# Designs tried in a protein design run: designed miniproteins, single chains. Part 84

Each design is a single chain, and the fold is of that chain. pLDDT is the mean over its residues in the fold that is shown.

## One batch from the design tools (miniprotein)

Design m3093
Fold by ESMFold2-Fast:
Structure m3093 (fold): chain A 100 residues (1-100)
Amino acid sequence: MEEDFKEEFKKALEDILNNNLSPSIQRAREILTKVSPKLVEEARKVAKELGYDEIENLTDEELAIIHRASVIDYIAKKLIEVGKEFEEWVAERRRRGELG
């Protein structure tokens, strides 16, 4: 579960370091209205746990964008999983005649 978030964070961080504007990064830029010091600290912590020393060259705004893009991708992945579980639940109930 946390490993899925770290994978999305790594992807977003590498996109910023390579100057790639992924859809998630673009969306994070659009919805980010304020840079929170706590969010920046969390982003730095995750990047350090992943072994990225290059984060010292990133601005607080870039770190906030990376974190928000990671959250967007993580939530999207979880929503897809919930959607599949719901479809399976509905299919089982239909097979049992419980949904009419």
Scores: mean pLDDT 75

Design m3094
Fold by ESMFold2-Fast:
Order: structure tokens, then C-alpha cells, then sequence
Structure m3094 (fold): chain A 71 residues (1-71)
């Protein structure tokens, strides 16, 4: 669980770096990775179903925005 949280923090940093660089394609890819890590944290019991679903929904919205900006 601690390793999954560390990986999520690392991916969150990469998302911010990509956005700051205007690299919305990479930002979308990192957001997809963050979504997978949130799902793994939920399955491992590190996050409640409710918190994980809220985070996934927010990630999906951010992915849509990043893809639109990348096009």
C-alpha cells in the first residue's frame, strides 16, 4: 500500500510537470496511470470505494480536458 501511494505521488508530480510544459498528451497518459493506481489502492484496501470512485471520476474529467488540449 505504501509503495502504491508513493507511485501515485510520483505520477501526480509528472502530471504537473507535463501540464507546466504544455505537454497535454503526456499529461493525459500520466492521468490514466494515476487512475490505474487509484483502482489498485482501492482493491488493496488503501482507499474506500467512495473516495476511489470520486478520484476516478475526477481523473476521467481531467483526461478529457487534457486530450482536448492535446488535439
Amino acid sequence: IEELFKRLEEVDRKIQEAIDAGDYKSAAEYLEEAKRLIQELRDAGGLSEEVAQQAIDQADKAIEIAKEKAA
Scores: mean pLDDT 80

Design m3095
Fold by ESMFold2-Fast:
Structure m3095 (fold): chain A 116 residues (1-116)
Amino acid sequence: SIKITQSGGGTVAAGGSVTLSGKVTGADLSSYGVGWWQQRPGEPERWLGSISGSGQTRIAPEYQGRLTLSRDVANQTAYATMSNLQPSDSGLYIWQLTASDGTTYSGEGVQVTVVE
């Protein structure tokens, strides 16, 4: 079975930065795409960015210049670093794996709370 363990998050001051991580077991990370999503109560999930199975990175326009995505395939871990955080960035941040057949596997998420 594939398991995703997420870490990072917590309370951050506005203007600060946070690094979130996700570690996968039961799968080879190099065989999957990695996506990062924000979930807020009563709102649809918001895509933030992704790294394809080939290592190509895409970032949503509103996060350009303040979101960096990376992966360490040997350590089975992916990272998202967000800078210049605003209160509107508060939410649950979910890491998702996507297989070549389109099957997805999601972590439970980590909470980020941005305070003024």
Scores: mean pLDDT 84

Design m3096
Fold by ESMFold2-Fast:
Structure m3096 (fold): chain A 61 residues (1-61)
Amino acid sequence: SMFEEALEEGLRAADHLLRQGVPKERALELVISYIDGVYGDKLTPEQIEKIKKEVEEHIKS
């Protein structure tokens, strides 16, 4: 589904940025901006919120 694609992309982007030495707060900002830009009009607000939460938890873990 598009939700699964967006979630996988967000998590992968976060991992990539962290491997490149981008600070956690900056990586989160960049990934959230990307998800909102690409998927904000394609997913429900509830789905977007879930993706943002999962990415935030992943980066903080």
Scores: mean pLDDT 85

Design m3097
Fold by ESMFold2-Fast:
Structure m3097 (fold): chain A 72 residues (1-72)
Amino acid sequence: MTPEELRQKLDEIEKNLEKAKKEKDIEEVEKSLKGAQEIANEAADAGDSETLRRASKLIYEGKKVLEELKKE
């Protein structure tokens, strides 16, 4: 996957996570977290520190959202 493709996929995941947060969709939040983790792994392998940083931030935010939603 190219750096451009990683960035595009990360942008899509970020948009999906924002929607899932608004809709309180736990399954969609978990799906977005898995996607962001895959992008983080690819970025780390490619040495793309910017994409890795963005993906890591998104994972952190998504985990926080998931924790809040699971509190019921």
Scores: mean pLDDT 81

Design m3098
Fold by ESMFold2-Fast:
Structure m3098 (fold): chain A 55 residues (1-55)
Amino acid sequence: MVDPKILELEVEIALLLMELSIAKQINAPQEELEELEKRIEEKEEELRKLKEEAE
């Protein structure tokens, strides 16, 4: 059974990565890039924990 939280986090990470890519292309402020990268890392850590817990 696939945990719906895992799927949700994977989608959120993909959207944040797309937003980061766009921000880099338009030369967004460094602070904005760092905030996006931080959010991605937080979501990736949550995903890792959920996969390890098998939930």
Scores: mean pLDDT 80

Design m3099
Fold by ESMFold2-Fast:
Formats: structure tokens, sequence, C-alpha cells
Structure m3099 (fold): chain A 61 residues (1-61)
């Protein structure tokens, strides 16, 4: 599970985790992705979290 990696101190690890979660479409990650989208200090991580949330939403519809 990649949810733990979204809390990694390395922004490159958090970015990779957000992208991988988006690819897998795991709805269990929605809360963690929303937190990253709204609060992560890295704009790249926030953008990846938003894209992952959009991908998960598209798969559920």
Amino acid sequence: DLIEALSDPDPAVRLAAARAIGERGDPAAVEALMRAYLSDPSPEVRAAAREALERIGAKLR
C-alpha cells in the first residue's frame, strides 16, 4: 500500500506514491490524497494528488 509513502519526508517519494495511487485507482487513498492536495508544501505533489483524485473519481463513475 502506497498511503504510507504519501507521508514520506522526501517529496520525490510522495510524488511517486501519489502517481502510483492514481494509476491503481485505490479509493482507500482518497483521504490521504485530499490531505496531500490541500496541505503538501510541494506544488508537484499537490498536482499529482489532484490528478490521482480525478482518476479515482472517473473510475467510480
Scores: mean pLDDT 79

Design m3100
Fold by ESMFold2-Fast:
Structure m3100 (fold): chain A 75 residues (1-75)
Amino acid sequence: SEADEYLKKGLQYYQDGNFKEAADYFEKAARIYEENGDLEKAALSYRVTAAAYRLAGDEEKWQESLRKAEELRAK
């Protein structure tokens, strides 16, 4: 699926230390899982998005992604 392809790209960027690009791809995957109603995969994907934004130094997007993951897990 497109979401799985974005996760794979995100993991490749993450392994290369390109955390900002990794976060962008993880976030794209998270949005697709959410749109498809796969709330468990969406929540997990937002959590790894948050971790990648934290490593990239983007505090605002780190916090936003954490809030999104928490919201989805509460449903």
Scores: mean pLDDT 86

Design m3101
Fold by ESMFold2-Fast:
Structure m3101 (fold): chain A 68 residues (1-68)
Amino acid sequence: MAPELSPLEKRVLEVLFENDPRPLTAKEIAEKLGVSQSAVTRALNRLESLGLVERVGRGYVVNPEAVP
């Protein structure tokens, strides 16, 4: 029953998992994925609204309670 994720949203989650528990900013994620910061920010906003990521300080981490 997880909502359908775009390919970019899945890659953002993968990068956050690889760096867990370190928070990553949208800029850092964009640099790691080779995509625009605005695209990453949109993906992060949707993932946050779905409870899959959470904000810590100036960055984001995966929400371990929402990921199996």
Scores: mean pLDDT 77

Design m3102
Fold by ESMFold2-Fast:
Structure m3102 (fold): chain A 84 residues (1-84)
Amino acid sequence: SMEEIRKKIEELLAKFEELVKKAVENILNPSKIEQAKKDLQQAQAVLDEAVDLAKKAGDQESLQKIKETLQKAQELLQEALEKR
């Protein structure tokens, strides 16, 4: 159902946000840059799954939420890089 697909996308976006948060924390620590890269790779995979589900469902609302989530993540990562 559309509700089940949207729930799955929301779960994937929550995982994405958690991985980005970990990456931000790890970027600020010079000894953890490899872990930050790993966290970002995992975040990208989770985001790609969410995008694929939304596209297959034709869910423009979920695609917009994904775009907004990615934009906020990019802003947080940029701020972390500037503070390093």
Scores: mean pLDDT 87

Design m3103
Fold by ESMFold2-Fast:
Structure m3103 (fold): chain A 60 residues (1-60)
Amino acid sequence: SREEEIKKLIKERLEDLKESILKFSEEQQKQLLDDLVNEMREKGLSKEMIEEIKKYFESL
């Protein structure tokens, strides 16, 4: 589905940026996650998919 394609692309982008993200402060990581959640909502992702990506981000 379109949502699954978007989810996959976001996860791949986060994995590519993992080292950089882990160097951010906790406040910067929270801001990045908040911005990502807003992006996902604007792209029409379901609440369940957003929560799955949030958990993925927190597990980086």
Scores: mean pLDDT 81

Design m3104
Fold by ESMFold2-Fast:
Structure m3104 (fold): chain A 92 residues (1-92)
Amino acid sequence: DAKEYYEKGLEYLKKGDYESAIKYYEKAIEIGDDEIKAESYENIGNIYFLLGKYEEAKKYYEKALEIYKKIGDKEKAKELEEALKLLDNILS
């Protein structure tokens, strides 16, 4: 179940085990629906942001944004567009 992989990713994220968190989010992306894929990409982006890997964070936020726009989640799309603007300011 993709949701179980997503929840495992959240569990490892809360523990600060970013490597295991990413691994489970990637498993959720492989078999999940668009909602789980978008949330998983967003959380991988958040992990890379916390690690100071801003180029990687941007790539995953862009993947999440594409899916949120596709499924019509306007609030999540706006949130990620603002996050991407902040990343562009950091990278400039």
Scores: mean pLDDT 89

Design m3105
Fold by ESMFold2-Fast:
Structure m3105 (fold): chain A 65 residues (1-65)
Amino acid sequence: MPTEEQMKTAEKIVKELISRDIASDEDVQKVAEEIQKELGLSPAKAELIARFAAAKVSQERLQAK
């Protein structure tokens, strides 16, 4: 399970790298690479965290409409 600190970092990265409301698979891969770099996580764990963070940010953006 991702920690709250890992999720906070991932959400920040998503907001900086992804401007669209719903992240594409390519966007998630970019976020996962940055999470892996920043947090030193395995590729699989970074991808999982990236997917959760991207989904959360997309939900927040959709609620703003």
Scores: mean pLDDT 76

Design m3106
Fold by ESMFold2-Fast:
Structure m3106 (fold): chain A 70 residues (1-70)
Amino acid sequence: MKPTVLKPIGKSIDEAVEALKRMGAKLIKEEEVDGKKRYIFELPEEYRDITPPGLEVVEEGDSNKVIVEE
């Protein structure tokens, strides 16, 4: 199953990460690709298919996993 890819709009990546954690999202992995931060989260089922405020959907997935890129 494919993760949903999200990018911050009007927020820093650190603020986006904090917002996801407040929603109950579980951080699975932190990595750096080409000097940019990338975070992989697992969303609670209740937030499946809901786009968090201040984030743009770049690629739609079909699972409860999301990727946030800088």
Scores: mean pLDDT 75

Design m3107
Fold by ESMFold2-Fast:
Structure m3107 (fold): chain A 83 residues (1-83)
Amino acid sequence: GAMYDAAMQAIQQGDIITALQMARSMIQQGNIDDAIQIIDQILQQPSLSPQVRQLLQQARFLLQQGNVDNAIRLIDQAIQMLS
């Protein structure tokens, strides 16, 4: 969809904050699989800090378990660390 394509473009441009904000919106809309794919692409970035990487790996795990509220909390923490 258009949001997924925009998030992927943001990642390619190094705009990880925008990509994470889009993933957060996908999660809130119940589009969990697309959000996981966006997080997986962000995790492939070599310049990603270890702390942000750990938060996003844990958020991905929580999304797979259906623990949406805690996943969103960790994504929000990752956005704060990047801001």
Scores: mean pLDDT 90

Design m3108
Fold by ESMFold2-Fast:
Structure m3108 (fold): chain A 90 residues (1-90)
Amino acid sequence: MEVKLTIKVENGKLVDITVEGDPELGARLKEKVLEYLSKLKKVTIDSAEIAAVNAAREVARELGMKATIETKKSGSKTDGTVEVTVRFEK
């Protein structure tokens, strides 16, 4: 199962998270990422990447699955995009 998240940060704030792939896993992963990011006063592409990696590992642990995580950052620290691809395996 594969999920791709595209997290957009603008002016140090989360503006969007788009989800592609498995809709159930994608929704669950997006919810966990939002939970991590909601605790931050300022969002950067680095903190968004860390949140997504932690969320993916947590979801995988809860499901008894292995997560393979690939991340790509573009733009500046406070005005950029993080693409996260997560493959969930048994």
Scores: mean pLDDT 85

Design m3109
Fold by ESMFold2-Fast:
Structure m3109 (fold): chain A 116 residues (1-116)
Amino acid sequence: SLAKSYAPTTDNPDAQIIALVGNAVYLGALLQGKSEDEAANIANEITERIRALLAEGRPLADALREAARWARELGLPEKLVEALEEAARALEEGKPEEAIRILRELVKELAEELEK
């Protein structure tokens, strides 16, 4: 089941958030009709761009807002774009646990839509 791939194995909240973003983008791209290889490439590109912004010293919240913009440009599901913006807001409010909850709920919903 695709839903099993979103379970992160790290206690680091930033790494957990990045993994959840990658899984959500992968599932969103599949819902858009991309192949598994294309969806994996898009997810990897977005997560590497997030890591690059973090390496430049930018806040994770800013990186998630950029990821939301890229997702919209790629025509990924609106619920994915909205969830990335909500997760960024939670991080700006100092609530990484809420950001993780938002992204976990998103991944679950996208995986359930793919299994229909």
Scores: mean pLDDT 85

Design m3110
Fold by ESMFold2-Fast:
Structure m3110 (fold): chain A 73 residues (1-73)
Amino acid sequence: PSQEEIDRAVYEIYAATLIVIAKNYSKKNPEKKEEFDKLIEELKQGLDAAQTPEEYRRLVEEGKKKLDEIIKK
């Protein structure tokens, strides 16, 4: 496969991992469930919309930042 295909697969896995982490934190922090559910939906929509490795990377970076912000609230 091309480097582009490999990069896409790697970031797709990272985005899926962020979704799993968000689901686990939502279970531990039910008061923040709506914020985690919104992030999960945004990540799913972002995965469907992303076309380039740069878009996948940005999705993961932004998702990680948002996840950390919700956790710190």
Scores: mean pLDDT 82

Design m3111
Fold by ESMFold2-Fast:
Structure m3111 (fold): chain A 103 residues (1-103)
Amino acid sequence: MVKLAEQLRRAKSLEETLELVRQITEGRLPEELIERIARAVFERRDELTPAQARDLIVLIGLGLGLSLEEALEVRELARKEGLFNTDDVEKLVEFVREYLESL
C-alpha cells in the first residue's frame, strides 16, 4: 500500500494513475469506477496528504463523487464499524455507497 500510494501522488499522467488504481483494486471493481477513482485522484493529487493517498476508503469516496472532507468522514465511520483494516475492496465500496445515499 505505501509504495502504491506514493506512486499515485507522483504519477505523471492519468494513464499511470489508472494502472496503479487497477493494482490496488486487483480488478475487482467495474472499469468505470476504476476510471473515476483514477481521474479524481489524479486531479486532486496535490490536495492529498501521503496518509490520505494511501487510504483505500478515501480513494473510493473521491471516485464516487464525495468531497475530500466527506471521504474523510466516511473513513472515520468505517473505522468505528471495524472496516479500517479490511482487505475486501467490494465491501468498502458498498460502505461508501451507503454513506453517499445518506447525504
Scores: mean pLDDT 73

Design m3112
Fold by ESMFold2-Fast:
Structure m3112 (fold): chain A 79 residues (1-79)
Amino acid sequence: ASLTDVELQVKKIFGEQLGVKQEEVTNNASFFELGGHSIKTVELVAAIRDEFNVEVPDKEAEKINTVQKAVDYINSHLA
């Protein structure tokens, strides 16, 4: 499957936040399964906001627990 620029950047952010290689971050693995915690979820959301210049409220952050959900959220909020 072709990766979008958004998907590649999201995988990079997940890898950076969790200290794992980008290629080890699968679309279906949850942030918590990859070793994330609630504190790291705040940092993940901040990194996504900074990279894509999108707003991610706390209520939406709870839904962004996989790469696929993050990609779907970002794509829904890009022009």
Scores: mean pLDDT 72

Design m3113
Fold by ESMFold2-Fast:
Structure m3113 (fold): chain A 92 residues (1-92)
Amino acid sequence: SMQAEEAAKAAVKAAEQSGGEAKGSVEGNTVTITITNADVSLQMGALAGAAAAEYEGAEATVTVTGDTTTVTATGSSEEQAAKSGQAIAKGL
């Protein structure tokens, strides 16, 4: 949905403002934010965002591989996907 895509863009902007390099994507009800060169603070922000997304009812995971941190949140609806993306943005 457009709202989920806007939420993903907000999360990318939040990560970039915190010193990371980020990309966001939306596929169905899943929002994925990929952060390259995330420091410990950004990684903790990703974990906080994922926890907030789960509190909103989404299924969220954080994966760290090398210099890349990936946050994925899957909602039961497009509206929940948008809310989970906003939660990730607030964590970052």
Scores: mean pLDDT 83

Design m3114
Fold by ESMFold2-Fast:
Structure m3114 (fold): chain A 55 residues (1-55)
Amino acid sequence: LGLEAARAAAEGRAEEARRLALEGGSTPGQMDTAYRAALAGDSSGAGAGAVVGSG
């Protein structure tokens, strides 16, 4: 998986995350993992993966 896919997932952009993972040459299984993580983060509206608070 690519860092760009992970970043998109952290931002709650599930479709962008999966697309970037696929473009990075990921396998369907790897893409599914990234997509699932993005969906979970997006649906919870989780600042818990996104907002770290500048420290």
Scores: mean pLDDT 57

Design m3116
Fold by ESMFold2-Fast:
Structure m3116 (fold): chain A 65 residues (1-65)
Amino acid sequence: MLGRVRITIVSDKPGLSSRGETLPKGTVIEGEVVRVLEDGSLLVRDSATGELILLGPDSVEVEAL
């Protein structure tokens, strides 16, 4: 694990869970960064659900916890 983060989806182009579910603007996710992808996208494990969520770099605001 790379560290704990709080992520807020700030665009109308939402993030996607590993199940392909879209996450709407204003969604707040607290979790751990599992991987940083080559394009700068973050793969995060949601602390509440344990689900993996893929988040584009231009669609989210990231805060270190």
Scores: mean pLDDT 71

Design m3117
Fold by ESMFold2-Fast:
Structure m3117 (fold): chain A 76 residues (1-76)
Amino acid sequence: GHMHPSLSSLTERQLRVLRLVTEGRSQREIGEVLGLSQATVSRHLRAIFDILGVSSREELVAAARALRLDEIAPPV
């Protein structure tokens, strides 16, 4: 849906995945850091893209910065 994006709409795990993406981590590295399978990481990324209304990694990083990810997600 075309709703205003909000980091508070993401689960804690989705926020951790998003933070690792903004740090330049690959899907493999995210899985290794969080103890998730590649399929699970890919599923979280698709959900995050849908929730934030973005279609690219570049847009995702920009949205995370605009929505103050650093104030919501714990360090990884």
Scores: mean pLDDT 72

Design m3118
Fold by ESMFold2-Fast:
Structure m3118 (fold): chain A 62 residues (1-62)
Amino acid sequence: SELAEKLAKVVQDYLDKGISDEEIRKRLLEIGLSEEEAKEFIEALKQGPEALGEAVQRILDR
């Protein structure tokens, strides 16, 4: 899905380029996430791959 591809790009840029939490938030909002969803995504990203996978799945199930 297009949303999943965009979310994967944000994760990859974080891992490869070390983009800031503010840049991640901005990109997630541009993709169409709410402020709450963006905050939860960033928190999950910091917790690890399992938490991130759960957060992504919740976003995609909307």
Scores: mean pLDDT 82

Design m3119
Fold by ESMFold2-Fast:
Structure m3119 (fold): chain A 76 residues (1-76)
Amino acid sequence: PPVSREEMAEKLRETALPEIKKLYEEGKLTPEQLKELLEETDKLIEQAKAENKVDLAEELEIVKEALEELLEELEK
């Protein structure tokens, strides 16, 4: 069966977020790029909801929340 969206979201939080933080600490990722990614994610969520792709919208909302928390932590 296809991988669960919940499982994918969990793996994303466990693997992607630490890597994003590391890239920021290494100077390879700027807060501006992170904010741009958040804006794009928000647009994708709105589009997914308009297309009635509920599962995708939920997954993207989890990603957005995680990125917002990371951005707040990094900006302090």
Scores: mean pLDDT 73

Design m3121
Fold by ESMFold2-Fast:
Structure m3121 (fold): chain A 80 residues (1-80)
Amino acid sequence: SLEEEQKLGAENILGLSKGLAEEVLSADPSEEAAKVAQEILERGKRAAELLLKEGENGAREASELMKESAALAQAAIAAA
């Protein structure tokens, strides 16, 4: 069902955000990296909520938040 698909999508977003945050912390255990990891987790929560509450209208913004999280993770890992 659409509801199950949205729930699975939100769970995948949260899982991806956790993975990105763990990669950042694995590359650099500094307080600066911890702040980036926290930002990634907060963006993931917002993206998941947008998908659950707004469906397709939220999916575009959720996608942009996840792209921003990936870019933040890549930059933090490269700077480590």
Scores: mean pLDDT 83

Design m3122
Fold by ESMFold2-Fast:
Structure m3122 (fold): chain A 62 residues (1-62)
Amino acid sequence: SKLEEQLKLSRAIGEALRIIGDTLEEEIAKAKEEGLPLEEFKKKATPAMEEASKKALEIIEK
């Protein structure tokens, strides 16, 4: 049913957001441990966030 499809999508979005959030927290923790300035953090975090976004899209597309 349409409601079941909407609930499935909502759960998928929730899981996708968790992956993105967890990846961001890990990158922030690494940057904090290394004492990185914002520009260096951006350079290191960008590829990790791009990969997390790909995984998030895969979950939503199921």
Scores: mean pLDDT 82

Design m3123
Fold by ESMFold2-Fast:
Structure m3123 (fold): chain A 63 residues (1-63)
Amino acid sequence: LVEEAEKYKKLGEEYYKKGNYKEAAEYFGRASQLYDKAGDKESAEEAEKKAKEALALHYRQEA
């Protein structure tokens, strides 16, 4: 679970760098869910925060 969460976190970071904030938010969201299932609440909260930030940037691009 943690290894899979790290994989999705890395994908979120890569899409974030490319400006693909919708995809970044989806991958950070998946990472957050996997960290939460693994019992890593701190990493889950961090990933959730990044997902929300990416979503905000996505809507900023759409405006």
Scores: mean pLDDT 81

Design m3124
Fold by ESMFold2-Fast:
Structure m3124 (fold): chain A 65 residues (1-65)
Amino acid sequence: DALTEKNIEEGKKQLDEALKTRNLTEEQKKKAKEYLEKVIEALRNKASAEEIQEEVAKFHQALNE
């Protein structure tokens, strides 16, 4: 649905911005991409709000490591 697509697009924008501005290591880039994929999967599979929140938190942690 439109909200799922918007959330996926926002996650991709956050990853792209971090890749351009934060000088992430190759390990950090790989982790961030993997966690974004898990967020996308959770959103598309209509996982619980708690599960989605947990995956989003892991994605944000990966971007800030």
Scores: mean pLDDT 74

Design m3125
Fold by ESMFold2-Fast:
Structure m3125 (fold): chain A 55 residues (1-55)
Amino acid sequence: KEELLKKIQELVEERFKAIDEMMKHRDDPEKVAELQERLDKIGEEINKLVEELKS
């Protein structure tokens, strides 16, 4: 349980960093697209870990 919470926290921090990078690179559509894909993957991983915590 502690390990899952730590992983979720680290992924949440990575998500905020990716959002911040996206805001800085708003004028670069290729960079924004790459960061959006990264955000989608992070979101999926967080969701998997949250579901595992519920079980």
Scores: mean pLDDT 81

Design m3126
Fold by ESMFold2-Fast:
Structure m3126 (fold): chain A 63 residues (1-63)
Amino acid sequence: MTPRELADEGVRALIRMGEKMYELGNLELAIRMYRAAVRYGRANGASPELIEEAEEKLREAEE
């Protein structure tokens, strides 16, 4: 597994956690998880497409 593959898995996990919190009605925690996904992805060199997905989820949750 490459460092990028590990970073991508981390971002996906954080996005899934955010989606779960959103489903439970915990918008504050969902936003926090999506923000964490963006920060983690940027810090660890995740795929640009995956970081964009996290950013889109964050934007939607903040609306």
Scores: mean pLDDT 84

Design m3127
Fold by ESMFold2-Fast:
Structure m3127 (fold): chain A 61 residues (1-61)
Amino acid sequence: DEAVAEAIIQLLEDWGKPQLAEEARRAYETEGLDKAIELAAKGMGVSPELLRRIAEEVARA
């Protein structure tokens, strides 16, 4: 869970969304991984399922 959350935060920073990355980190710390994914996916205009799959692949690299 933590590795996937860190992968999401890193992706958001790499894509030029540092404020969204900070919001996703706070959501993870207070509400958990599913809420962090929902928030990040909405901000990026992608599905939560797609973002989870990408983050899981990045976390394994």
Scores: mean pLDDT 81

Design m3128
Fold by ESMFold2-Fast:
Structure m3128 (fold): chain A 83 residues (1-83)
Amino acid sequence: TQPPDEDEIKLALGDMYSGIGKIFESKKDYELAVESYEKALEIYLSVDENHAEPLYRLAEAYEKLGKKELAEEYRKKAEELEK
């Protein structure tokens, strides 16, 4: 028996923050949703993983906050990741 790989733990944490962001988004707490998705992306980046879903979610949350330029920026980042 060995402890889980550090990257495996980090990916699980990233998934947790992404899930928390979705919960805040469903409650229309868009500022807290943004913070949660940003933490998820930061964690994913730390293990060299790229995830488009949190980027799309950030874009939507920023749009709901009236930050349309940031919303467009994150949407384009997500689209680039899928190409």
Scores: mean pLDDT 81

Design m3129
Fold by ESMFold2-Fast:
Structure m3129 (fold): chain A 97 residues (1-97)
Amino acid sequence: MKSTKELLEEAKKLIEEAKKTEDVDEQLELLEEAIELLREALKKATEEQLPELKEIAEELLEVARELLNRLPDDKEKILRAIALIFRIIGLILEIEL
């Protein structure tokens, strides 16, 4: 199992890669993997790590929202992006518990 720090660093790298790619399918896959890493990190995070986790989740939300705005007329991709956004919002709310 990866440490919380390793999970946060890996999630951040996936978000940065998602920002650099123009391929919508690749962006969705990278962002979906990033949220899974952040959810795993939350289960193991100390209270001192929660601010960094929240900051990364908020950046992930921004990238996911920007992706949704530029998506082609593809209902499945739009639904995936919407589902991703709701998963990220849920994670941020769990951090604020």
Scores: mean pLDDT 85

